# Designed miniproteins, single chains, continued (5), part 47

Each design is a single chain, and the fold is of that chain. pLDDT is the mean over its residues in the fold that is shown.

## One batch from the design tools (miniprotein)

Design m17716
Fold by ESMFold2-Fast:
Structure m17716 (fold): chain A 55 residues (1-55)
Amino acid sequence: SKKEELKKKIKEVIDERNKAYAELVAQGASDEEINKLSREYAKKLAELYKEYVKA
């Protein structure tokens, strides 16, 4: 179903975000860089969640 496809995509995006955070932290990235990444993934996840509840 469309909901199952979106659920899988949401999980993949969360896994990608967590990996990217871990990499930035390991590299000693600034708070500004981490916050920027956080905002970009938050926006992407919000759009996917909005599609999920409508599906």
Scores: mean pLDDT 85

Design m17717
Fold by ESMFold2-Fast:
Structure m17717 (fold): chain A 102 residues (1-102)
Amino acid sequence: MVTQPAEVTAKEGETVTIPVTLSEAASDIDWLLQRPGQGPQLLITNTSTRAEGVPSRISGTGSGTTWNLVLSNVTAEDSGTYIAVAHIDGVPYTGPGTRLTV
């Protein structure tokens, strides 16, 4: 099971942490971002590798059963649904998504 908060609200310029808790240890996590009216796009792979165009203020960290996506100095452009994909024993498990409102 991949558990993440359903919703997080932040003010522009704040630091946001989106936590993920797993029922079993993962080897790595991918993060997807779905903006309103768009399909999911890759944000981070292999826990901490940013996709093209992703700013350094957005970072992934974690190990085992506890993982975090950290967005510092958030802007309105960061609003959207953040979806964790945990790789457990070589199998991808998709989380329910966290809606971020800035």
Scores: mean pLDDT 83

Design m17718
Fold by ESMFold2-Fast:
Structure m17718 (fold): chain A 100 residues (1-100)
Amino acid sequence: SSYVDQVNSVMQTTVSNIQSIIDNQNNGQITQQQAQQQMNYHIWQAINQLMQIYDDAVSNNSSDDDIFHITDQIVSLSQATQYISQGNFDQGLSIVQQSV
């Protein structure tokens, strides 16, 4: 569906941003603390975008499958923040990647 495509676009962009931040931290360009802050920022932006997609899907009487798909990705992003806050960036990224 178009909602699945929109969600996948948000998630793919989020994966790309997180990978770039992890690479910058691993290359010594930013600190672990800076990486955590930047990743949390991008995840929060992604959650906000998914909430907007959710509102649009509900307003247009989209299928339960579309609504559950959007909600599942919001849950995945929330789970990723737990690993990021623990400094486990690779596991946080893996959770977001599995959701695409």
Scores: mean pLDDT 88

Design m17719
Fold by ESMFold2-Fast:
Structure m17719 (fold): chain A 60 residues (1-60)
Amino acid sequence: DVLEELRRRAAEAAATLSDEEAAATVRQLIKEGVEVHGLDEEEAIRAAEEGGVLGRIQRS
């Protein structure tokens, strides 16, 4: 599932990378999800945001 993979990859980026690198990675994942995998942009953004929050909690 592409949305689940996006959420997981966003969480990993947020947990392991600096805030700047995580933000850049999440932006790229959203773009790839929409442009390459045909995801709805709103759904891709929500999945990435959910992943980012979870990864940030894991890091802290």
Scores: mean pLDDT 78

Design m17720
Fold by ESMFold2-Fast:
Structure m17720 (fold): chain A 97 residues (1-97)
Amino acid sequence: MTAQATSAVSAPAAPGETVTLSQTLTVPAELGDAVVSGVLMGRLVGSTRWTVEALTTSAAPVAAGQTVTITVTATVPADAAGPMEYRVVAVATSLPA
């Protein structure tokens, strides 16, 4: 079983600009200890298509009931067609123990 929390969409960032997004997630008690991953998704302003831009994972398992903040940083490609918007999805995945 997994739990997810999705951030609000960022303000538009220009090509070459750096965007940092954070999302908190509380690991549900029913999951037990979990690994928390962040998925950074990006799109061109005006596009409906999201692409996965970056992945991060917690350095250690997060205990049930604990809240963790996932922070992801992305740099808009200098060759991007225009400003980009980002969001981060935090995902907790239970560990078998």
Scores: mean pLDDT 79

Design m17721
Fold by ESMFold2-Fast:
Structure m17721 (fold): chain A 55 residues (1-55)
Amino acid sequence: LSEEARRLLLEGARLGAQGRVEEARRKVDEGAKIGGMSRDEAGLHAAGLAAEAGL
């Protein structure tokens, strides 16, 4: 996972934790595009990053 994709997915996870669902979705979609992965794969990565960050 590239640093840029990782950053976007982690930002999406943080926005989701704040209840900002539409912004979270957009960040996960951006991370998926940059990482060359599906939205579902990006969602799994975001969940892993959220767990790592204590979210």
Scores: mean pLDDT 81

Design m17722
Fold by ESMFold2-Fast:
Formats: C-alpha cells, sequence, structure tokens
Structure m17722 (fold): chain A 60 residues (1-60)
C-alpha cells in the first residue's frame, strides 16, 4: 500500500482542520487503496460528490 501517502494525507487533512478521527480513516483508506472508503469519508467530512471523486482519483 501507499503508507507514506496515507500518513502524509492524514497530517495534511488534520492541518487543514479535518477531525483527527476522520483524517486517520482517510489516511488508512489511501494506504489500502480503498477509493470507495476514501470517497465516503470525504463526503462525511463535507466535501461535495464532485470534489470527493476528484480527490479520490488523485490519491488512488
Amino acid sequence: GNKEAGEAAEKSLIDAGMPEELAKKLGEAIENGDSKEAFELLKEAGASEESAKSGVEKVS
């Protein structure tokens, strides 16, 4: 998996104001390559469906 990418994403999201629990789950989804989980977590964080899809495509 992309462990380094997942850890970097988690830190970046926390620094951007995302709740730590949500940022950690997103980082784990990125590390595991689970684009579906990452998409759902981005939507839970308040991202639009379009923004969440774009984000997942860039990190998957």
Scores: mean pLDDT 72

Design m17723
Fold by ESMFold2-Fast:
Structure m17723 (fold): chain A 118 residues (1-118)
Amino acid sequence: ALRETLRAAAERVEALAAEARELAAQAARVSARAAGHLAEAAEHLETAARLLRQAAASSPEEARRLIEEALRHLEEAVRHLEEGAREAARADAALGERVRRLREEVERLRRELAEAAA
């Protein structure tokens, strides 16, 4: 149950990190600031995914600590995606909208995970 949920969450976060990396590469052509924020968001998402995979293999007590750390990294990713979306929108409105949708997906997953961990 919890282990399966954590593995599924890790896979979802890994997919979101890959999307952030793709958007960072696209943003680099039009906004260095947007690309920087998207790259930092991707690093936080990659760290959160690793922590969630480790939590899935850990004792319940250790898993709780790792989930709390992963949630902090997801929160940092959301903040960088918000800034990345604003900077991207200045150069390309469509790119800004894509980054904003990614932010909404990360924030939704963060809330779902926080509720599951409570």
Scores: mean pLDDT 91

Design m17724
Fold by ESMFold2-Fast:
Structure m17724 (fold): chain A 117 residues (1-117)
Amino acid sequence: GAEELGRSTREALVQLAKDPSKVEEARVLARNLADFAASQPELAPYIAKALGDAAVEAVKLGNTELAKSFADAIARIARAVPEARPYALETADKLKELGKENPEAQEIADRLRAAVA
């Protein structure tokens, strides 16, 4: 079901975020997931949540560029599917909390919030 797809998507994105050699593969996957979510509105909230959880983990792993790519993918989904917007805002709030000690996470949070406002 949709929840299982969301969970497996999150696990795949987090696994890619742990491997510095897979940054470009993860960025391509995020873009493809955004396109897929836009074409499958029923799945968009689950994919947006998975990308959000992965973006938070990417920041914690020091992969801020990848977190930015995941946030950009979430913004694209939220613009195409308004039902995904709550997950974009939830992700922005979590990144803002990490931004208290990481200015790059704060920048990603601000950009994501602005993109879905």
Scores: mean pLDDT 88

Design m17725
Fold by ESMFold2-Fast:
Formats: structure tokens, sequence, C-alpha cells
Structure m17725 (fold): chain A 75 residues (1-75)
């Protein structure tokens, strides 16, 4: 599915980075949340909500922004 393609692309891009333990945990939570999406639009909604919930953590916010950029590119 398009959501599965999104998840694989996000994992590939983020795997190039060195994350703090906090960011790694948040990233794992992000991927689990996105897996629940049935459409790309639902995935974008989930990613946007995640970004807003973690807006006070710059490292985690950047991960959500990377994921959103990849999702928009798949449209």
Amino acid sequence: SLVDELIEKIKEEVSKRKLSPRAQQAFDELIEAVKKAKTLDEAIYILTDFLLRHRYDPEVRELAEIALKIAEELK
C-alpha cells in the first residue's frame, strides 16, 4: 500500500541519522501510529498531530517534519 511505501521511505531516511534514545523511542511511536493509517491522507493527519504533540522537542519535531515531507512527496 501507499502507507507501507511511506513507512519504508521514512525508515530509510531516518536510518541515515544518529538519534538520541528519546528521539529513537519517539520515532518508534511515530511509525506505530502511521501503521494504523488506511490512506495517505490519514497518515498525514497522524504525522501532523504527532508533530504538534512533540513541538517542544526540536529533535522529535524534526523527525515528524521529515516524515511529513516524504508523505507530501508521495501525493
Scores: mean pLDDT 86

Design m17726
Fold by ESMFold2-Fast:
Structure m17726 (fold): chain A 80 residues (1-80)
Amino acid sequence: EAAAEAVGRAFAERELAAGQADIDSYYQKMKEEADKLTPEERKKLLNEAESYRAQQLKQMEADAARGGEVMRAHYREHLA
C-alpha cells in the first residue's frame, strides 16, 4: 500500500512540474507578443493570457491528481 501511494504521488508531482513548465513557457511567449502591441491591446492580451494560465494550471492539478490515483490503483492491482 505505501509503495502504491508513493508511486501515485510521484507521478502526480512529475506531471504537475512538467505541465507548469509548459504553461509558464507559453505565458512568457504571450508576454513577449504583448510587448509588440498597443498599450490597450497589450493589457487585454495579458489579462486573457493570465486567465487562461490560471484555468490551465487548475486543470493540470486536477489531471495530475487523477493520473496519480490511476497509477496507484494500477500498481496495487497489476504490479504489486
Scores: mean pLDDT 75

Design m17727
Fold by ESMFold2-Fast:
Structure m17727 (fold): chain A 80 residues (1-80)
Amino acid sequence: AALEAGKEAARRLAEEGVLPPELAERIEAAESLEEAREIVREEARRAALAAGLSEEEAEALGERAAEAFAELSRQLAEAR
């Protein structure tokens, strides 16, 4: 399903050094796609704030990252 596809993608990205292992581990612990989406949203928001973006910009980036993760997870689940 979409959650499992998203977890697999996160695991592979962590193995390639593209994603922090800690983030992939948090996504692996998620019990639903919505929970995984929220983990991605909060991490992207935190990273944006640390980079000096405003609270409003960080929230917008977090939402876009969460939606991109959910969409990618759905697309991967639809692939045979």
Scores: mean pLDDT 78

Design m17728
Fold by ESMFold2-Fast:
Structure m17728 (fold): chain A 71 residues (1-71)
Amino acid sequence: MSYRELVLKGVGYVIRAIGTEIDKGKDDPEVKKLYKEAAELYRRAGEVLEKEGDYDSAKELYKLADELEKK
């Protein structure tokens, strides 16, 4: 799977998390679960880029994943 496919799937989970937050409220446990799933996908995308030698872009994706897990 390409890093772009992983990022797009991660974005999909972020959109679902935002939708769930609007529908059920920010304290719903499903919101945190969806952000965690997005974070795991961004980490996988970072691993793909790191294997391709793009360490700078990989670090940026790992940072984004860490920020999503803090939600």
Scores: mean pLDDT 81

Design m17729
Fold by ESMFold2-Fast:
Structure m17729 (fold): chain A 88 residues (1-88)
Amino acid sequence: MRVPLTPEQRARLERLRKEFDEVNKKADEAIEYLKQQGKLEEARELVRLVIAANITLVAAESGYGDVDAQIAEAERLIKELKEKIEKL
């Protein structure tokens, strides 16, 4: 069921969306780099993380289900994505 977001949830989601948008730009560059290096499996893993983070963030922003759990999962996925990019 769709539930109205609290001001606190909205503020957290706005910060996460900004962080995700910044990380996603770097992820696009990293994915292209990995494809050029022939590292297709690593490129696919980054694509899957980007998709998972975006889906989770969109669901949280939409207010469907357990929003706090979705925010926490989005934070986890964005952190994992950022760490994988930093290792390249």
Scores: mean pLDDT 83

Design m17730
Fold by ESMFold2-Fast:
Structure m17730 (fold): chain A 61 residues (1-61)
Amino acid sequence: SSEKIAALLKYVEDYMKKNNIPLSKFPELVKIALEVHRKYGSSLSIEELIEKVEEALKKKF
């Protein structure tokens, strides 16, 4: 859903700002968020998807 994707992209932006991640890494973080949405987007809420994205981002950043 467009609403879920928008929420995940906003979360990625906020995560980058909080953790001082350079803008050059934005495509990589977006790819992670979109992969989470692809796998779980139909079954999980926005809040649960954000938790999955946070877990994945913490492993790489």
Scores: mean pLDDT 87

Design m17731
Fold by ESMFold2-Fast:
Structure m17731 (fold): chain A 65 residues (1-65)
Amino acid sequence: MLSPRQRAAVARAVQIVLDGVAAGRSREEILAEVRALLEREGIPADLAEAVLAGAELLYDHLVAE
């Protein structure tokens, strides 16, 4: 199960994608910011890969207007 700190990092990653899309930022810029967040919070590689995959799916969903 995710720790409270890991859950907070996931929530921040989601917010980065939402704010980035609203601001018209590129997919590369948004994913780079998510990667930087996960690195700063010391998220394990397996969870970081899952969060990044989720961020990519969320971005693709949001831009498919």
Scores: mean pLDDT 83

Design m17732
Fold by ESMFold2-Fast:
Structure m17732 (fold): chain A 87 residues (1-87)
Amino acid sequence: LPERRERIARDLESVADKYRELAKKAQEMGDEKGAQALTDMANAFREAARGVREATSEEEIQRNVDAFKQAAIKAASEAHDALLKLL
């Protein structure tokens, strides 16, 4: 449990950092809406990582991951357009 919890949390934090960098690039390009969507994605990953680190059971880890997936799906549609502009 501790090893899997730390691995998932670290992976989520790593992705959050990448979305923060993309948000800065979108802001530099003048895409305020895209920058906000990318920031929302970064925040979703960060909160998911915190929830996973605080989880005391495998079921709590899974619930935090599932909650993150729901939040990420909602933010992803807005972030998708911003990501395409950055590529």
Scores: mean pLDDT 77

Design m17733
Fold by ESMFold2-Fast:
Structure m17733 (fold): chain A 66 residues (1-66)
Amino acid sequence: GSMREELLKKLEEAENEAIRAYSRGDYEAAIRHAEEALKLAKELGDEETAKRIEVGLQTIREAAAQ
């Protein structure tokens, strides 16, 4: 596949890992995977996906602080 297809696959994998970690209460892992997903979205130039992930990161950080 193209470099773009490889980045899209890695982005999907990082988002899925963040969701799985969050669901099991592993907020440290959820933040780490969400930060990786944000980096990949920015590398892709996908501003809308990057904004969505930033909102998700804020939610995870707020849950971790409780």
Scores: mean pLDDT 88

Design m17734
Fold by ESMFold2-Fast:
Structure m17734 (fold): chain A 87 residues (1-87)
Amino acid sequence: SELVERGRELYEEGKKYFEKGDYEKAIELYEESARLFEKAGDYLGAARSYFNLSDAYDKLGDKEKARKYTLRSVALAIIGIGDEIDA
């Protein structure tokens, strides 16, 4: 899927900015990555992106958004694991 490939590219780019300490840029990239994975129905990919989005918000001290995206990540991971097992 083109959406999954693009989501993965944005996720990997987000990780590079996170590693450089550019958490604001990492947030932009992880958020777009998560949207593309969700649109593609890749809930495990979306969960991974939301988990790293949560980490980036935590690094910026935004604990409310960090918690929000951790919960979103867990919910999507549960859905994605269920879909993978049922497939």
Scores: mean pLDDT 88

Design m17735
Fold by ESMFold2-Fast:
Structure m17735 (fold): chain A 86 residues (1-86)
Amino acid sequence: AVEERRQRGLELTEKHRKEIQERLAPYKELWDKIIDAAVKALQASVNAVAARLEGDEETAQHYRDLAGKYNDEANKLEKELQEKLA
């Protein structure tokens, strides 16, 4: 009795979770891409600061350019997400 009720509850929870995941799947994929680009931009910015502190201006410039590229990518993806949410 108790185990049958628990099993039924789990089945209903799994159904609802799957339905929510299916509805949010397109937004989640875009969101994950935005986060990935933002993280890469941050990492490049940190590497640029580190290179500059070591006196390696060439490496610092390379990472600054890379950070700019990833920031531009994140901004484009954020705009796409905004349009999908509208």
Scores: mean pLDDT 78

Design m17736
Fold by ESMFold2-Fast:
Structure m17736 (fold): chain A 57 residues (1-57)
Amino acid sequence: MEEVEKLLLEAAGKGRDLVKQAYQSTGLKGAEEAGVEGQKLMEEAEKEAKELLEKAE
C-alpha cells in the first residue's frame, strides 16, 4: 500500500527531475524532449501502480 504511493511519488519526481535537468542543460528544447520522456515514465509508473494497487487490495 505504501509501496504504491512511493512508486507514484518516485515516478513523478523522476519526470520532474528530467525536465529540470534538460531545461538546465539545453533550455526550452531539452525541456520539451524531456517532457515526452517524462510522460512515458509516468505512463509506465501508472501502469505499474495499477498492478500494485490490485495486488495490495
Scores: mean pLDDT 72

Design m17737
Fold by ESMFold2-Fast:
Structure m17737 (fold): chain A 95 residues (1-95)
Amino acid sequence: SLEQIKEDAIRDLESLARWVEGKYPEHAARLRELAEKLKNSKTKEEFIDILKEAQRVVRELIEELKKSNDFDDLLLALYAAGVELWLERVIEKLK
C-alpha cells in the first residue's frame, strides 16, 4: 500500500515534469528532484514532508499554467489540479 502510493506519486510527478519541460523547465526540474527524493525516502515522516513540498510546487505550476492562453497549458493545469488533489488526500490519510 505505502510502496504503491509512493510509486504512483513518483509516476505522476515525472509525468507532469515531462509534459511541462518545454515551456517550464525550472518547474520540470523541481518536480524531477522531488520524484528522486521520494525514491530515496526511508521513513513515513520523510515521505509526508516530500509530498507536502511536491504539493506546493504543483500549486505554483498550476498558477503559471493558468496565466497561459494556450489550450494545452489549460489541459495541463487541469491534470496538475488532479495531481494536487490526490497528493492532499494521500497526506491526509497518512497522518
Scores: mean pLDDT 85

Design m17738
Fold by ESMFold2-Fast:
Structure m17738 (fold): chain A 69 residues (1-69)
Amino acid sequence: QRKIVEGLQKLSRENNGDSTVLYRIFDPDADGSYGPATEAAVKNFQRSLGLNVDGIAGPKTLAAVKSVR
């Protein structure tokens, strides 16, 4: 979980921060903790992309994030 959240934050930085949605969901100053607040943010992100809303930032969610420009 935490490594996945960290990976999403890294992807946001790698994309020159053009994905503000990632910045808002996985705040860069977050400690990588996958708590209830992060789960809710992940669910909102999944809903906005039309993904299955399960609150788990798995490989499918990471792939969707990578696909978002």
Scores: mean pLDDT 54

Design m17739
Fold by ESMFold2-Fast:
Structure m17739 (fold): chain A 64 residues (1-64)
Amino acid sequence: MTPEEEEAYRRGVELADEGDKALSQGNYKEAAKLYEEAARHFQPYPNFAASLKRKADEAKKKAE
């Protein structure tokens, strides 16, 4: 794995954790944005990216 891929993975994990925190606080709109950003950092890992996109979509529906 390249240093760039390692940095992207680490950043994605941090953003997903922030999203989980926002979700637990009922901040669904913020959680959705954080999960979408995390998914972009997991582009080299399509299964993880897809999982986070599903979480973002669910949070968006709850925010509406």
Scores: mean pLDDT 79

Design m17740
Fold by ESMFold2-Fast:
Structure m17740 (fold): chain A 75 residues (1-75)
Amino acid sequence: DEEAAQAIRKAVEEAVKDVPGVLSVSATVLGDTAIVYIDAESEEAGRRAFEAALPVHTEAAKAQGLKDVRVRVRV
């Protein structure tokens, strides 16, 4: 569901906008699972972004009726 993926991407992007070292955010929906990818310049930046994104991603996915939520950090 492209609409659900876009909504989740926007929510997470807003949540991590103030985290230095975040390069990009993308999201995809595979069946009932939402997957968010956060590209970071370092492991520390990735960890901070993951912490900031997790509650926002969970809320956004529930709003879209999704069963599972995953955050993947790439360095």
Scores: mean pLDDT 80

Design m17741
Fold by ESMFold2-Fast:
Structure m17741 (fold): chain A 68 residues (1-68)
Amino acid sequence: SSIEEKKKKEEEEKEKLKKSSELVLEAFRADREGRHEEALRLLEEASKKSAIGELALAVYRTVQRLLS
C-alpha cells in the first residue's frame, strides 16, 4: 500500500542520513589528524548518501581551494 511504501522510504532516507552523518564526522576527525586525503574520500562517500553529505563535500573543497 502507499502507506507502507511511504514508511519504507522514510526509513531508507533516515538510514542514509545517519550513515552520511557518521561519514562526515569521521572525515572531520581524519582531517584533524592530518589525513586530508582520507577526509576527502569519506566526504565523497557521504555525498553519495545525502544532500547534507553533498553540502559538506562542497564546503570542504571550497575551503581547501581558498587556502591553496
Scores: mean pLDDT 81

Design m17742
Fold by ESMFold2-Fast:
Structure m17742 (fold): chain A 86 residues (1-86)
Amino acid sequence: MKLIVTATNLDEEQKKAFLEEAEELRKRGYKVEVEIEGDKLVMTIEGLTVEQLIGEALRAIGLGLDGHEVKVKIEGDTLTIEITFK
């Protein structure tokens, strides 16, 4: 299964956290692609299980509870999470 995370209005600490997450996932054997343009980041991860996608959705819900704007969409085998940081 595939996860696409789009994050906008990122500070440097948040960009670093996403890059560190991408490196950890690559170490685990996942295919991870990251694109950064200014304050926006798009991360694509392939090879996730349903349980791992549920974990990512729960993490996104946590960001929404912290006051960030979060949108979650699932279509077929792809989970898309869009985050706009406050």
Scores: mean pLDDT 79

Design m17743
Fold by ESMFold2-Fast:
Structure m17743 (fold): chain A 115 residues (1-115)
Amino acid sequence: SRRERLLELVRRMIDLVNEAKKRIEQAKTLDELVEIVEDFVVQLHNLTAELERVGADDPEVRAAVAEIHSLVTELYRVAREAREKGIPVETAKEKVLSILDKIIDTLRRLEERLS
């Protein structure tokens, strides 16, 4: 069903964010952090596009997709500024992890509404 497909997508997105968080925690350089963020954003974009397609008529799905797009924009900004300004890797990690937690919160609220 559409609901089952939406739940599968949301759960896959949560798993992807959790995997990204683990990779971020292990990053030793800003270059590694940026590469992990770029890989994550590509994968998240593909799943978010599918979520938007399947849930196009659902206002709660549309709201979650909009929030995810906003958070991804902030994630790119943080990663870029860290590289340009030479921000300490631990400070950059904290900022990135905070944004990833907000993405998880958005997805978990959507999961609860679909369950």
Scores: mean pLDDT 89

Design m17744
Fold by ESMFold2-Fast:
Structure m17744 (fold): chain A 55 residues (1-55)
Amino acid sequence: SWAVLEESLRASLRSALARTGEEWAAEALRNARSYAELVSAILTRAVDRALEKEK
């Protein structure tokens, strides 16, 4: 089912974020209440980094 796949992907993302050792990743893991919130936090960080490189 989609729920099983979503849970598996969430677990994989949590593991990857935990291995980064970065504060933004730790905050995302503490504050995300859903898979969508976790993905949103990752996307926001990626966009912020891209915009920083253009300055």
Scores: mean pLDDT 72

Design m17745
Fold by ESMFold2-Fast:
Structure m17745 (fold): chain A 62 residues (1-62)
Amino acid sequence: GPTRRQLLIAAGMRALGLTEDDLVRLAVEDPEAAKALVEEAIRVGESLGLTEEQLRAAADAL
């Protein structure tokens, strides 16, 4: 299953209104921007204050 880091990235991306396809496209076109986006998504994901169990449930629902 996904790691806590992967769950935080997924939750953060969704909170920002972005998809995994958006991240993949950005990683090919602008790796520096993709790295910054991953770091921002983790920060946003952490700010949601969810437990790992809640993050897993949110990932399954979203």
Scores: mean pLDDT 78

Design m17746
Fold by ESMFold2-Fast:
Structure m17746 (fold): chain A 61 residues (1-61)
Amino acid sequence: LPPEPSEAELDALIAELRAFARAHGLPQAVVDALVHALRHGPPEHRVLVAAALRAWLAEAR
């Protein structure tokens, strides 16, 4: 399993997500749900969500 993301890594990832959402018209509710999962989910869930989101953002760019 990938290591748990640091606060700095989460902040950077959230900034990338918000920029992507703004550029591509992603619904605010989806952005809010992902940010909540990254900040307040259990550690195993945060690791998986962060990894999936990084892969998705890299693929989309």
Scores: mean pLDDT 75

Design m17747
Fold by ESMFold2-Fast:
Structure m17747 (fold): chain A 84 residues (1-84)
Amino acid sequence: SAEEAIEALEKAIEAVRNGDFDKAIEYLQKAIELLRKMGRSPEVERAIALLEGALNGLRDGAMTPEQVIELLREAIELVRKAAE
């Protein structure tokens, strides 16, 4: 559900803030799987693309924690819009 995906993303943000990138990756993977089950919409597809970008940025160290958090917040807003 949208609510479960948003909860996973909020937990991912807290993990990033705490420097627990392994836990953040776990929550991001869960959020992506939940979003893939919500069906196809432009908002859901954009949210998935942002989360895959954030996941790669965390794995490669190519993004700052702040950049990752900004992408996750944008994904949360897209998921909220898709649920309306």
Scores: mean pLDDT 86

Design m17748
Fold by ESMFold2-Fast:
Structure m17748 (fold): chain A 59 residues (1-59)
Amino acid sequence: GKKERELILRLIGLKLRLIGLRYDLETRELSEEEREALEREIKELEEEIERIEEEIESL
C-alpha cells in the first residue's frame, strides 16, 4: 500500500545517507568535534533505520 511504499522509500534514503556518513567518517580528515558530531549522527540514523524496519515488518 501507499504507507508501505512511503516507509520503504524513506528507509532507502536513510540507508544511502548512512553510507555517505560512514564514508566521510573513514575517509575525511576530521577534527575531534566534527568526528564526535558525525558519530552521533550515525548512531541516531541507525536507530531511526531500525525503527522504520520494525514498522515495515509490523504492517
Scores: mean pLDDT 86

Design m17749
Fold by ESMFold2-Fast:
Structure m17749 (fold): chain A 77 residues (1-77)
Amino acid sequence: MEEVLDEAAKKDPRVAILLVAAQLRMIGDLLEGDVEGARKTVEDLRAKLREMGYSDEVVEAAEAWLERQLDEHLARL
């Protein structure tokens, strides 16, 4: 799953930038207590990757990766 995402990022550096930006925004929202904003970031990433023409496999991998990051951060708060 993450390997598909890594291959997409190697082929298009914008993917890596979007993932890092989404993760940082999500962490920032959670530090402010904005869980809805953090979830919105997951949805925005999914939509942006689809707009860029990425396959469902890449979109699902990115969503699953970011949702795992969200769940881990919520469990630590």
Scores: mean pLDDT 76

Design m17750
Fold by ESMFold2-Fast:
Structure m17750 (fold): chain A 93 residues (1-93)
Amino acid sequence: NPELDKKMKEIEEKLLARERPPPTKENITLARLLRAKNLVELHSKSNISREEDLATIREAFSLVEDDKEARDYLIEHLRKLGYSDEEIKEAMK
Protein backbone atom coordinates (compact mmCIF):
# COMPACT_ATOMS: atom_id res chain seq x y z
CA ASN A 1 0.00 0.00 0.00
CA PRO A 2 2.11 2.96 -1.30
CA GLU A 3 -0.03 5.72 0.28
CA LEU A 4 0.08 4.05 3.72
CA ASP A 5 3.85 3.45 3.33
CA LYS A 6 4.30 7.18 2.58
CA LYS A 7 2.21 8.22 5.61
CA MET A 8 4.16 5.84 7.88
CA LYS A 9 7.47 7.23 6.58
CA GLU A 10 6.27 10.80 7.25
CA ILE A 11 5.24 9.97 10.84
CA GLU A 12 8.56 8.12 11.44
CA GLU A 13 10.57 11.11 10.14
CA LYS A 14 8.64 13.47 12.46
CA LEU A 15 9.23 11.19 15.47
CA LEU A 16 12.96 10.96 14.63
CA ALA A 17 13.08 14.79 14.42
CA ARG A 18 11.42 14.86 17.90
CA GLU A 19 8.42 16.68 16.46
CA ARG A 20 5.08 15.92 18.11
CA PRO A 21 2.50 15.35 15.36
CA PRO A 22 -1.09 16.32 16.33
CA PRO A 23 -2.78 13.46 18.27
CA THR A 24 -5.39 12.76 15.57
CA LYS A 25 -6.94 9.28 15.21
CA GLU A 26 -4.97 8.83 11.95
CA ASN A 27 -1.62 9.82 13.53
CA ILE A 28 -2.25 7.52 16.54
CA THR A 29 -3.13 4.61 14.20
CA LEU A 30 -0.03 5.27 12.04
CA ALA A 31 2.23 5.37 15.12
CA ARG A 32 0.73 2.07 16.39
CA LEU A 33 1.11 0.45 12.95
CA LEU A 34 4.75 1.61 12.75
CA ARG A 35 5.39 0.11 16.22
CA ALA A 36 3.67 -3.16 15.18
CA LYS A 37 5.73 -3.36 11.95
CA ASN A 38 9.02 -2.68 13.78
CA LEU A 39 8.18 -5.25 16.49
CA VAL A 40 7.51 -7.99 13.91
CA GLU A 41 10.62 -7.12 11.85
CA LEU A 42 12.85 -7.19 14.96
CA HIS A 43 11.58 -10.65 15.98
CA SER A 44 11.68 -12.09 12.41
CA LYS A 45 15.49 -11.55 12.55
CA SER A 46 15.86 -12.97 16.08
CA ASN A 47 16.75 -16.58 16.86
CA ILE A 48 13.71 -17.06 19.13
CA SER A 49 11.25 -19.91 19.67
CA ARG A 50 8.13 -20.21 17.48
CA GLU A 51 5.97 -19.74 20.62
CA GLU A 52 7.71 -16.41 21.40
CA ASP A 53 7.45 -15.41 17.71
CA LEU A 54 3.67 -16.06 17.72
CA ALA A 55 3.30 -14.11 21.01
CA THR A 56 5.09 -11.13 19.42
CA ILE A 57 2.81 -11.25 16.35
CA ARG A 58 -0.24 -11.35 18.68
CA GLU A 59 1.08 -8.24 20.49
CA ALA A 60 1.59 -6.50 17.12
CA PHE A 61 -2.01 -7.32 16.07
CA SER A 62 -3.35 -5.97 19.40
CA LEU A 63 -1.82 -2.56 18.52
CA VAL A 64 -3.89 -2.35 15.28
CA GLU A 65 -7.00 -4.43 16.16
CA ASP A 66 -9.37 -1.43 15.93
CA ASP A 67 -8.34 -0.44 12.37
CA LYS A 68 -9.03 -2.71 9.37
CA GLU A 69 -6.58 -0.99 6.98
CA ALA A 70 -3.78 -1.19 9.56
CA ARG A 71 -4.55 -4.91 10.25
CA ASP A 72 -4.60 -5.67 6.50
CA TYR A 73 -1.24 -3.87 6.10
CA LEU A 74 0.29 -5.87 8.97
CA ILE A 75 -1.00 -9.17 7.47
CA GLU A 76 0.55 -8.27 4.07
CA HIS A 77 3.83 -7.30 5.78
CA LEU A 78 3.91 -10.65 7.66
CA ARG A 79 3.47 -12.45 4.31
CA LYS A 80 6.42 -10.46 2.88
CA LEU A 81 8.51 -11.61 5.89
CA GLY A 82 7.76 -15.24 4.92
CA TYR A 83 4.91 -16.12 7.31
CA SER A 84 2.23 -18.46 5.90
CA ASP A 85 -1.52 -17.73 6.06
CA GLU A 86 -1.82 -20.61 8.57
CA GLU A 87 0.85 -19.09 10.87
CA ILE A 88 -0.83 -15.67 10.65
CA LYS A 89 -4.24 -17.20 11.54
CA GLU A 90 -2.68 -19.09 14.48
CA ALA A 91 -1.17 -15.81 15.78
CA MET A 92 -4.59 -14.08 15.52
CA LYS A 93 -6.19 -16.69 17.81
Scores: mean pLDDT 76

Design m17751
Fold by ESMFold2-Fast:
Structure m17751 (fold): chain A 70 residues (1-70)
Amino acid sequence: SAAEARRLLEEALRALREGRTEEALKLIQDALSVVTDPEARASLEAALAALRAGDVPAAMFGLREALKQL
């Protein structure tokens, strides 16, 4: 659901602000399993790729963009 996706993304943003990168990565993957909106999925895939590359600011930007699409 959109509510579940929003909760997961807000938790992921909090985890990233606290330096809990592995937890944020798992939360983004969980969000991808429940998000069906194509634009939100594209933003989440970009955020996941950025986080795997170590680019936390880009990951946070992608998460905020996904939240706007929900």
Scores: mean pLDDT 86

